# Designed miniproteins, single chains, continued (3), part 27

Each design is a single chain, and the fold is of that chain. pLDDT is the mean over its residues in the fold that is shown.

## One batch from the design tools (miniprotein)

Design m8912
Fold by ESMFold2-Fast:
Structure m8912 (fold): chain A 102 residues (1-102)
Amino acid sequence: KKAEAEAEGLGFSAKIWYDTKTKETKVSDAESVELKEGKEYILKGVISTSSGKKEEKELKAKNAEELAEKLEELLAWAQDYIEKVKQEDPDAEVAIAFGIQE
């Protein structure tokens, strides 16, 4: 059965969901995110697997340019973790959620 990321309890101003099995990306509350110059933002990634493994990573950004760079870093971390999980269990289902907190 599909693994789901437990990001619903996270206090994000926007949520990005990525399902590695279906390759679907969903964004919720994106219109509520206002990128202000000089404001610090927290990017958080949550990974959940069908085997019950969970991992989290948080990064800080102070502007839109850094936010984009940190998002790329977060995506690279998520990809590395997925590949590691699939090397141990090729049939593992992985769900990823990303969020931005002001």
Scores: mean pLDDT 62

Design m8913
Fold by ESMFold2-Fast:
Structure m8913 (fold): chain A 74 residues (1-74)
Amino acid sequence: MVEVLYSTPDYVYLRLSAPTEDAKVTVKVGDKTYEFTVPAGQSRTVKIELPDKESTVTVTVETASGTQTYTFKV
């Protein structure tokens, strides 16, 4: 699960959570890609810098149950 905690034109704070299953989270913005692993029952807060103030942020969450993709335009 992905929650946007706070966003500005320059950065986004995301909460990444894996309530039941281990999750591999990939965040792509512009030409940069960030990978995070979130163990089952845990959450992480990450700050993503935006290289362009109008950048699209794509978050892909992969679990044993499947893959979900979230897209945010800031």
Scores: mean pLDDT 76

Design m8914
Fold by ESMFold2-Fast:
Structure m8914 (fold): chain A 88 residues (1-88)
Amino acid sequence: GRPRASIHHAGENFTVTSIRLDEGQPYRVMATGVDEDGNPVSVGVTTPTLEEAQRVVDVLLKEHKVEDLVEALREMGYDVQVTRLPPP
């Protein structure tokens, strides 16, 4: 992928720790964080346009918890892929 933007959250109230927007066809937006059980997860959305990718980034900036952002993105009609990352 070709990264276009990368945003990092360092606040203790965020379970989302990083956000990345990769330019391509389709555009890919990814966030990493921890779920309600403390497991590391990756959340990905693919969009056909940069405009839709920017809307996804806006949701990721607004929502503090992985579960809340997944629900919000699905309510907006996006196909949200949640992948459990390997335990350390």
Scores: mean pLDDT 67

Design m8915
Fold by ESMFold2-Fast:
Structure m8915 (fold): chain A 76 residues (1-76)
Amino acid sequence: MSSLELQEEAMRIILEGALAGESVEEIVERAMALLEPHLAPEQLPAARKLLTGAAQLAADDPELAREALAEYEAAA
């Protein structure tokens, strides 16, 4: 996949997981499993921090998460 496609899929995992009521840890583990094969080892801590922040934001604001997911669905 292109880097853009990987970022879009990771974001979709975050948004769908948050809306499904998954824990931030579960969401981050799923997104990291997708990204880890495509990232350098030195990038993993920064990626995990970014994904954790995004998952927490989506969990705290489900309305924003639903709006963002609808944009991805409309683009597909």
Scores: mean pLDDT 78

Design m8916
Fold by ESMFold2-Fast:
Structure m8916 (fold): chain A 95 residues (1-95)
Amino acid sequence: MSLEEQLRQVEGRLISVQNRVWNILDEMTNNGVKFSDEMMKKYGEIVETLQEALRLIEEARRTGDPRLLERAREKVEEAEKLLDEFEKLAKKEME
């Protein structure tokens, strides 16, 4: 698989995380659920991690460095784990 194809796959996973976060926020808002300080903190961690992943993707495209691709993949995996925690918090807040 080419570097660009791998970058597109990582970017697709990143977009998936963003969309899932937005869907959770929309659902909580529509149900009148309070967005807790813990949820706000977790959201901030996800945003920061995704921003780092985007920076690494752009740098990997610019330089062709496969090590930056691997770092971007690690950041997306970190964001996916944070998203799982965020989803669990959202379910608890909606109960």
Scores: mean pLDDT 85

Design m8917
Fold by ESMFold2-Fast:
Structure m8917 (fold): chain A 81 residues (1-81)
Amino acid sequence: MLSEEEQLELALLTRLRELARRLADGEISVDQMRAEVEAEVARYLAQLPHLSEAERAALRDSALTLTLQMAEGLRARRAAR
C-alpha cells in the first residue's frame, strides 16, 4: 500500500515538473499551468481514499507552489547563461 502511494506521488511530481518546464519555456501561462496543476492533483486525490478535506486543500496549494518554484529555478538557470 505505501509503495502504491509512493508511485502515485512520483507520477504526480513528474507531471508537475513537465508543467514547470512548459511555464519556464513560455509555452503556457501561469493561469494555464494553475488549471493543469489542479486537474493533475484532482486525478491524484481521486486515487487516495483516506485524505481529509484539509489535507486535500494543503496538497493543492503545495503542488502549485512547488510547480512555480521549479519554473523559477529553470528560468534562473537560463538567465545565468
Scores: mean pLDDT 80

Design m8918
Fold by ESMFold2-Fast:
Structure m8918 (fold): chain A 70 residues (1-70)
Amino acid sequence: LTDAQIDAIVEALVAEGVLKPEDAETVRRILRASPDLDALRQALKEAGFDDETIDAVVSAVRAVENATRA
């Protein structure tokens, strides 16, 4: 993921009320540091996010990855 894609994902989740504004920077850091979706899920769980928030973040990442496949 690019920084622009990470910012877009986090901004969308905050706008939808799924992610709290105060958690935005934590999620951005986790997204930048996570090499794959399994590592992303584990890092979000370790940071104390609930399953609903984790699923929303993972779904947003998958949507961006699918949109970038020609």
Scores: mean pLDDT 81

Design m8919
Fold by ESMFold2-Fast:
Structure m8919 (fold): chain A 98 residues (1-98)
Amino acid sequence: MKEVAEEAKKVLERGAEIAEQAGLRSTADWLRKQAEEVKKALENGDYEKAAEILEDVARTFRGGAELARQMGRTDVAALFEEAYKESEEALNKVKDAM
């Protein structure tokens, strides 16, 4: 479970860097806050809260990919799609631990 908490935090922190590259500063700040919250939830055994955070984050990454495509930033869109897949993998690991 410690590895799952660290991996989830890493995915959200990477997502924040991608959002910052896209000029989405508010989204980057939100993702950094969610990274701390998901780690705390997993460390405290609150898997339901961790799953809820990861689902919200996955939706945010999908939205970021779409926005990046509209801006002509296909490179950034691809990074958000990778972050989405990584967040789904983390979510599945959390659900498997419930």
Scores: mean pLDDT 85

Design m8920
Fold by ESMFold2-Fast:
Structure m8920 (fold): chain A 87 residues (1-87)
Amino acid sequence: SAEAEKLVERLLEEFKKRLEAYLAANPNASDEEVRAQYDALLQEALARLVAELTAMGLSREEIKAYAQRFANEAQEYLDKLLAERAA
């Protein structure tokens, strides 16, 4: 649905901004520390996504698909970020 698509986009942008804020506050953070923060933020974001999609009345199959897409895009963002830090 359009509402679900907007929710995914909003939560992904919030996730990215929170991770960027962590890096700005911790410029010397190791890749291990960045991964730990990523894991914590991803867990929080996925819990919110599942809860809000459930409240919207989406099926379990739709919720699973959106959660998987969110996790995949978040992982791609982490991979890009770590590659940029290595350059």
Scores: mean pLDDT 88

Design m8921
Fold by ESMFold2-Fast:
Structure m8921 (fold): chain A 85 residues (1-85)
Amino acid sequence: MEEIRKKAEEYVKKARELVTELRQALADGAPLDEILELLSKAMEAVTKAIRLANEAGDQKLLDEAINLAKEVTRLYREVRARLAA
């Protein structure tokens, strides 16, 4: 349980960092390839965070991971809008 919780914490932290990097890349007009790579990594990190938090039975970590998933979804919609413009 504790080992899985620590891994969940690590993936939540990684997802948060990737979301921050993705926001900055979008604001800076970074190349599309870089934006898509960051988006892909953020999606993977948040998915693993949700799975591990669920396995650990840690509702606080699960809630944090779900909130990050909502942010990643919002950023995904923004990327799609930029591609359509």
Scores: mean pLDDT 84

Design m8922
Fold by ESMFold2-Fast:
Structure m8922 (fold): chain A 81 residues (1-81)
Amino acid sequence: MTPVFTEGAVKIARFTLRKLDELGVPAPLAVAATLLVMIYASEGKFDEAVKIVEDIARKAGASPEDVQRLAEEVRKLLEKE
């Protein structure tokens, strides 16, 4: 049977990739981070998924406020989907 969370996982992936791109994260790192978020989300490891997004955004030079906002948005998507 097709996993019931696949639609939610796609929404999280699209959102994460778009936001990392908007923050100036290089495409290879944005893709790698998005894949890790998807893996952790599929395992119910939402805190680990959020930490990956925070770490990559921070390393890309995002402001603490942008990192915090992105983390909160990703967490809401993970908890809702």
Scores: mean pLDDT 75

Design m8923
Fold by ESMFold2-Fast:
Structure m8923 (fold): chain A 63 residues (1-63)
Amino acid sequence: MEAVEAEIDEQLAEGTSLADVEATWRKFYEGSLETLKEFNDEEGIEAVERELEAMREYVAKRR
């Protein structure tokens, strides 16, 4: 998460909107979820879903 938070902060500092930042990271995590679903890695899916939720919370705090 720390690396993602730093990237989000950089994107916002460069003038990217919160909505665009959120959309970009959701797309990134969705790709990871597709891979995990292919391998039936339920624990990995839960971990990525938790990271996605934490990212949404981080973005929400910036509003």
Scores: mean pLDDT 78

Design m8924
Fold by ESMFold2-Fast:
Structure m8924 (fold): chain A 74 residues (1-74)
Amino acid sequence: SMEERLKLLEEIIEELERRVKEIAETASPDQVEKVERVAVRTVLELSELVAANAPVEELRKVFEEAMKEMDEIA
């Protein structure tokens, strides 16, 4: 449902913001810039997927891939 997708989007955005903040405490400025770019790109992609009525599974996949990419940068 739309309500389910919006709730998941909100939870994902909060998790992405939290991960960026955690990395920013110890990472170099270059690493911080890279993870911020991943977070911004991911939020935009997820917003488009929600607008397109994409399934919850696709939203979760995009989130999981973004978290892995941020972990590899850090």
Scores: mean pLDDT 85

Design m8925
Fold by ESMFold2-Fast:
Structure m8925 (fold): chain A 87 residues (1-87)
Amino acid sequence: MKSPLEKAEEVLSEMRTRVQQAKSLEEIRAVVEEAVERLRELGLDELADRVEAIAREVFARHTDVEEAKRALNARLSALLEEVRAAE
């Protein structure tokens, strides 16, 4: 069975893929909300809080969909590396 951190890695990897496929800010927000909910279900509230904080910063700074996608995915990639290092 997968550990909570391995499941978190799956959630973050899926989130990055779905963000890349998104065509609007609303689609990106929906992807973020689903990922945050899944992380909280796993008991990873601190990680969920970090994802929410990253998304809030990105959306506050970037109103262009492609800029928001690039900024969000860069920060999610760094977070995913931290999660992988913890296993």
Scores: mean pLDDT 82

Design m8926
Fold by ESMFold2-Fast:
Structure m8926 (fold): chain A 101 residues (1-101)
Amino acid sequence: SEARKKAKERIDKLLKEFEDLVRQYKAASPEEQPALRERLEKAWRELVDAAVTYADDYGIEAVKRAVELLIEASDPETAERIRQEGEDVLRYLELLKKMRE
């Protein structure tokens, strides 16, 4: 449907912005990294919100990719917390998808 196409386009845009932030973070000086990490956390939450709203395979795959990228961009302790939060979010998205199948 038209709505599904728009949902995929929104998720694509949000994931692209997230990937661009990860690239910026990796290229940034140590002094710039804390601010970019904050932006990555905000972008993660926005992507998750979009995936929850549309709850399909496309959103689930986008969130999985974002989790991997965010974990790689974080310190070990923060990465562990993000991994746990990501697993909880993915489980919830899988449940929502199943209910809408």
Scores: mean pLDDT 82

Design m8927
Fold by ESMFold2-Fast:
Structure m8927 (fold): chain A 99 residues (1-99)
Amino acid sequence: SKAEAEAALERFREDALSGADLIYEADKKDKSAGLKAAQKFSENLLREMRRLADLDAEGALRAAEEAVEYLEKKGASEEAIRLVRDAVERARAELRARE
């Protein structure tokens, strides 16, 4: 149970950071491609956060916040960062309403 939750959370964190790298690489070449990548990433992030919320809601939120911080440190566009942050805030609101 705990080991499975920790493994799932670590995979989510790795996938989130990899997705953030893809957004940054697309964004630096073409802003439209970056925004499209950010939108797709945000949709996948929300889906995975909802799934992980049943295992470790706080861990999922922390991993998602780490991905946002990573994008900011990389210097992704403000619009791309905002799309991902909005998705995280939506997931946070949904989790708070459930508790």
Scores: mean pLDDT 79

Design m8928
Fold by ESMFold2-Fast:
Structure m8928 (fold): chain A 57 residues (1-57)
Amino acid sequence: SLEARISRLRRENPEALLEIPGVGDELALRAITGQLSAAELIEHVGRERTEAALRRL
């Protein structure tokens, strides 16, 4: 479900990925362009931090 939510954000509002703490510009750009999967993004940032950030959006 978290992976599906990230994939949805990437499609509908890719700039929202920049709001996730710890992503940074390079990682966010790779996620937006499809070079990084939702699962890989979660692995890099951490599941708990990603979930907390998405609750704030």
Scores: mean pLDDT 70

Design m8929
Fold by ESMFold2-Fast:
Structure m8929 (fold): chain A 101 residues (1-101)
Amino acid sequence: HMEELERERRKAEAKEVLEKLQKSFDSYIDYLKRQREKEIENITDPEEREKLKAEFDAYLKSVIDERNKLFEELQKKIEAGEITVEELKAEFSRFVLNSLL
């Protein structure tokens, strides 16, 4: 079935794109952690340092939890054949803009 083969190829491509987006996101989170560590190093008040660390950790946890929910939804849509690579990239871009910027 040509239609079935095309569908399976589209699913495989979408899964590959999702994996690449996850790796890119993880790399960006690592970058944010390094930037925050540098900012915190310049703070002389230990109480302020601990507060900023706790606030940043809570923020990152929230963003990661939101990403996990989005990726679960996207995986379900990929399996159902309901999402294209273009739409998947658009959903991820929207998430990044709303959550990280």
Scores: mean pLDDT 82

Design m8930
Fold by ESMFold2-Fast:
Structure m8930 (fold): chain A 96 residues (1-96)
Amino acid sequence: SETAELLERLAAVLREMRATLPEGSLGARVFAALEARLRTALEKGASPAEARALAEEVAAALEWVEGLRPLPQALLDRFRALLASLGVEPVRPANV
């Protein structure tokens, strides 16, 4: 299903992002926990609504980790594209 393919891709980008972080760091632990939840949702057959809720949690965690340390732009772009495909709106900085 399209939902399962998007969740699988999201889990893959989380894995790649975690590999760029120090082992055992708070950001790495948060992304590992989210990857495990995405894998569980894939095994159980997530609905589009459940997939969107998980994607919203991933988006919030990504924003929080990005606020603590720089993340690779290429992985951020892949994340944002996948989140948009799951119906999650990107948080934008306020225009000055």
Scores: mean pLDDT 78

Design m8931
Fold by ESMFold2-Fast:
Structure m8931 (fold): chain A 100 residues (1-100)
Amino acid sequence: SLEEEIKERQKRADEYNALAEQFEATAKGLQKLADEHPEVKELYDKAIKTANEMAKAYREMAEALRNGASDEEVQRLEKKANEYADKFNELLSEIKKKLS
């Protein structure tokens, strides 16, 4: 039903906003670490940028869902967020390798 679809969209939007908040918090945490580890600061700066881009993508998905955007539009944003997630994980792995 339309009522059920609206509830589902609102739930997904809330979930994406929560993910955005998590990545915004992660970016702040990484900024502190970047200042403490100048040897790998460039990698931390890239990870911070990627975390912020991921947060932005999740906020855009939340807005799209609340505004009744098509599934195709949301999927395009999800694909972008997943590409940032892969990049973020690669950067964290490289940081760990260089700090070992």
Scores: mean pLDDT 87

Design m8932
Fold by ESMFold2-Fast:
Structure m8932 (fold): chain A 85 residues (1-85)
Amino acid sequence: DKEIEEQLETFKQDLEELRKYLEEHRDDPEVRALLPGLIESLENAMKQLEELKKKTKNEKLREKIEELIKELEELIEELRELLEE
C-alpha cells in the first residue's frame, strides 16, 4: 500500500527532525514545558502503530512499522530522561 508507506516515511522524517530540534534546544525552558504533552502524543502514536502492525499482512509494512516503533520508544525514553533532569 503506497499511501500507507508514504505516510510512514513522512512520520519517520518528522521524528528525525523533532529529535534534532530537541537536541539543539534541550536546555530551553519553553521546549521543556512541551515535553509532557509531546511524550503523551508519541505514546499515543506508538499504540496506533502497534495496532496497525497487528492488522497488517504486508511484510514490508510490518518491518517499517517495527522500525518506527523502535524509533518512537528511543525518543520517548530520551524525553523522559530529559524531563527527569
Scores: mean pLDDT 80

Design m8933
Fold by ESMFold2-Fast:
Structure m8933 (fold): chain A 79 residues (1-79)
Amino acid sequence: DPLEEALRLVSEANRLKDEGKYQEAGDLYERAAELFEKAGHLSFAANLYKMAADYYEQAGDTERAQKFREKAIELAKKA
């Protein structure tokens, strides 16, 4: 079940961010967001893309942070 996988990824991302592993947390929030987006849960996907962007920014990955911040805004307008 893709939604069970997405929730598992969110749980692991939460653990990684608490450990200060911001790049890895961002990657997992991004993957979870893609699964929610594909399932049509656009509000959840937007929120997870925003979390991915925030953690990419904390990791110094400004390019991915900007990309996913823009994607989160776009999806939030469609939700």
Scores: mean pLDDT 89

Design m8934
Fold by ESMFold2-Fast:
Structure m8934 (fold): chain A 62 residues (1-62)
Amino acid sequence: SKEELMQKIVDDGVELALEQGLSLRELALLVYEQAKKAGFSDDEASLVAQRAVDRLRALRAA
């Protein structure tokens, strides 16, 4: 489903960011581009990027 694909893009992006030490900005750009390539709109890609940034920020604050 669309939501499952969005969730996978967030999960894959956050995993890569944790493995490679990506900044929040680098993660946002990566996830946005992956969502756009997957056929999501600009608004949807921005939402997916924000979800990824929020998750990484929460994990790093723990």
Scores: mean pLDDT 87

Design m8935
Fold by ESMFold2-Fast:
Structure m8935 (fold): chain A 69 residues (1-69)
Amino acid sequence: NSLSSQLSSLETNATSAFNNRDISSLQSLKTQAQNLSKEAESKGDSDTALRASMLSSTLDSTIRSLLSE
């Protein structure tokens, strides 16, 4: 799959994990988004790298929010 396709899958899985309050899955998805961002950057895909980095940051905030509930 393309890096963009992988990002789309992570976004879909993140939405599902958030709706289920699945902190473990959100933590895994955050790590995957961080790795995807690094891979995309190394391959010169700056758009996917930025989007994956933004997803990772969003997931970090989401995890913190759920842990404070």
Scores: mean pLDDT 86

Design m8936
Fold by ESMFold2-Fast:
Structure m8936 (fold): chain A 61 residues (1-61)
Amino acid sequence: MEEKRKKLLEASIRYVAAQIRLVGEQIGLELGESTPADVARAQADLARAEKDYEEAKKEFE
């Protein structure tokens, strides 16, 4: 139970952080501070974090 809860919390934090990072890179692209490659990397990181979160959520339930 403790291990599953910890995994879910860690996955949740990473998922939220990845969402914030993607928004930051998209704003940066509009301002000329980020590149399309930075946005693509943030999108890939978000997709991975979402999968990890969904797996952790299923394991907790």
Scores: mean pLDDT 83

Design m8937
Fold by ESMFold2-Fast:
Structure m8937 (fold): chain A 88 residues (1-88)
Amino acid sequence: MKYTYEEIKEKIEKIFKELGEKALEPVLAPGSSEKIPRIFLELAKEFNVKLPEDPSHAPLTVLEGIAELSEDATLEEVRKAVEEEIEK
């Protein structure tokens, strides 16, 4: 499925609103003892992005996966959309 940048931005904003203060909570990555911010697990689920074996790579892998599903968004634009919600 292909998304526009606006659709990606709206989905990111919705997930941050649903999670609220829990968005940046460190949670265990599936099959790992390492923790990642909850938002990256929820974004991976929403956009059907496969998480990497190394949890330290999860934020970048999720952002790259979302950008690849876009018709017109770059990795930097997807990153900025996530960072704007974190700053709120």
Scores: mean pLDDT 79

Design m8938
Fold by ESMFold2-Fast:
Structure m8938 (fold): chain A 73 residues (1-73)
Amino acid sequence: MLDKEKAEKVLPEVLKNASEELKKEVKKYLGQEYSEEKAEEIAKNLGITDPVSLKVLKAELKKIFEELKKKAP
């Protein structure tokens, strides 16, 4: 399980180029590992419905969660 407090502290660095909406959605899942289900829920909350944008978002979220896990295990 990720340390939620540490993950939140490094979130601005990991997401410095991300939208504020994406930052808010990722914060809801701090302390949790990446999963397809979580990525799909984040996409739904961001209004992302097209298959290409969903695929790109899933790849980006996987990288974000792995960086958070690495910096705040």
Scores: mean pLDDT 70

Design m8939
Fold by ESMFold2-Fast:
Structure m8939 (fold): chain A 79 residues (1-79)
Amino acid sequence: MRKVTLVYVPLNREQLEEARRAGEELILGEAVEDEAKGGLTTARPVGRVSGEEALERQERLEREIGATSIVVGVPVFEP
């Protein structure tokens, strides 16, 4: 069976802008803050996106939830 887990690592805005300038694609999850759960919820997978899209996603989270958390998924193969 295919077993791939994404481990999500937070990146700052400057790192996302550098990826955009380099024309690199990132594997993204959206991290959201849920006050009812007392903080950060599990990141939702978005998939492979450009650095430009990653920045746009961060701005969208700011508008919708007041959070500024974007994370990048690093693929880890499971046995």
Scores: mean pLDDT 57

Design m8940
Fold by ESMFold2-Fast:
Structure m8940 (fold): chain A 108 residues (1-108)
Amino acid sequence: KKEALEKLKEIIEKIKEALKNNSSAEELKKVLQEAIKLILELQNSEDLEIRQIGLGLYSFLEEVFEKHNLSVEDLLNGKVKASKSTLEEIAKELLLRFEGVAESLEKD
C-alpha cells in the first residue's frame, strides 16, 4: 500500500512535469508507457485493495484511449499514431484520476 502510493506520486509528478515543460510527443509517450506499466504492476499486487485499484485504473485507461480511437496495447508496443495534443489530453485525464486515487490512499 505505502509502496504503491509512492509509485503513484512519482508518476503523477512525471506527468505534471511533462505537461508543464511542453514535452515532445515522444516524451509524452514514454511517460504514458511508464504510467501503464505501473497500472499493470498494481493489477498483479497480492494486496486486494491495490489490485482492485489497478483493475479500476486499467478500465479507465481503456475508456480514455478508446475515446481517442487508440489502444493501450499500441502505445505499449510503440505503434501509436497520436498527435501531441491528443497525448496531452490523455495525460491530463490520467493525471486527474491518479491524483484522486493517491488522495484516497493517503486518507487510509
Scores: mean pLDDT 82

Design m8941
Fold by ESMFold2-Fast:
Structure m8941 (fold): chain A 94 residues (1-94)
Amino acid sequence: AIETTTSRGPAWEGNEVTATGKISVEKPTKVKVSTIATQPKNLETGELATVEAESDRIVDVEPGEATFTGTAKVVGATPNHDAVSVTVSLELLP
């Protein structure tokens, strides 16, 4: 079973938004952890903010529940952007 949260935060330069994902596995396996962040529009101009998400990683997981976080940082924004949304995606590798 996979449970992920979507976290939201203001698109202000220097702001960080962290999301959490949880996975349950029955045998030792590898999990690919990906952090997905939106590039929110300026509500007046349509210009996109620049948001940098953490790089994908592969983690060896033992049987049971494992929790992972993913963080994205706003590195460029103008005034009046929509909120940044961040989600962690978890993929069982064969």
Scores: mean pLDDT 82

Design m8942
Fold by ESMFold2-Fast:
Structure m8942 (fold): chain A 120 residues (1-120)
Amino acid sequence: MEELVRLAEEALELFKKYFPEDQDSIKEMEELLKRIREAKTFDEVVEALREFLGVLYGTLIKRAEKVDPELKEEIEKLVTEFSNKLSEAIRNNDRQALLEVVREFLEKTKEIIEKLKEKM
């Protein structure tokens, strides 16, 4: 669990570094990150993390649509793939697969933030 919190914190810090003007999105993500840290069950962590990634991806898609249509499509495909893999892991009651899916997509999110900054 600490690993997922660390990855979410790193993604948020990278976003804040490159897009400090997106204060509303930053504040919402900081509040969601606090919910992830304060969560007492695995299901609560997954719910808060899903919301965190939703805010993050929504902001990145909106930003990418004006500077790089190809990157916007890449982000939308990543969101679709994440939703499908997450749903499959939940349906199979596979906690290890669920953790791995979330870890994979947080790392991919960091790559997208860096790509988006380079294209602006």
Scores: mean pLDDT 79

Design m8943
Fold by ESMFold2-Fast:
Structure m8943 (fold): chain A 65 residues (1-65)
Amino acid sequence: SMLEEIARAEAEKYGRPDMVPLMVHAMKKYKLTPEQGRQLAREMAMSGARTQEEADVIARAVKAR
């Protein structure tokens, strides 16, 4: 539920409700921290990422930092 709450808050902040399922899936799959989840949201918003494949690429990059 914490990951879903973060995803909803970030999606609302960027005006992109489509980001919620993409973020939740990527955050669970790559075991992102809350801070990494917020960075994922920021980078998805900046790049215009719309697909799970795009979200996963960003999530892997964020986790590797």
Scores: mean pLDDT 86

Design m8944
Fold by ESMFold2-Fast:
Structure m8944 (fold): chain A 73 residues (1-73)
Amino acid sequence: MSVAERRAAQLELMARLGAVIREAKAAGRSVAGALAEELGISRSTATRIVNLLKEGRYTEALDLALAARERAA
C-alpha cells in the first residue's frame, strides 16, 4: 500500500469508527460489538481497538483496525 493510500484508508476508517461509536452509544449498544460487526473482525480485536482509542493511541488503533480488515477480507 502506498503512503497516500494508507493515509486515505486511515482517514476513511477514522470517520467510519467515529460514526459506529456514536451510533452504538446512541442506541445503548456495546461499542466493541458494533465495531466487530461493522468491520467484520473478532470481538477481541474490536475490544483492543476500543482500549487503544481510550488510551489516546489513535495511530495504533487505526493500524490494528486496517490490518484486521485486510485479514478479514
Scores: mean pLDDT 77

Design m8945
Fold by ESMFold2-Fast:
Structure m8945 (fold): chain A 73 residues (1-73)
Amino acid sequence: MTREEKIELLQKYLGVSREEAEKILEGDPETIEKFAERYGVSVKLVEQLHNAKTELELHLTIAMIRMEMVVRK
C-alpha cells in the first residue's frame, strides 16, 4: 500500500485533512494527541495508524477507531 493510498484511506474513513493524515502516518505526537482528544479515542489506537505494518492492520485500526467514536456518543 502506498503512502498516498494510506492518506486517502484516513481522509475517507476518519474525516481528516491531507496534512493531518500525513502527520498521523509519520507519528507526529501532537497531531495524534489532538485527534485522540477531539474524538474521544485512545492515543494508542491513533499511534497504531503509524505503526501498522500491513494493509489489513491499517484497516483494522481504522475500524477500531471508528468503533470508539461511536461508543463514546
Scores: mean pLDDT 82

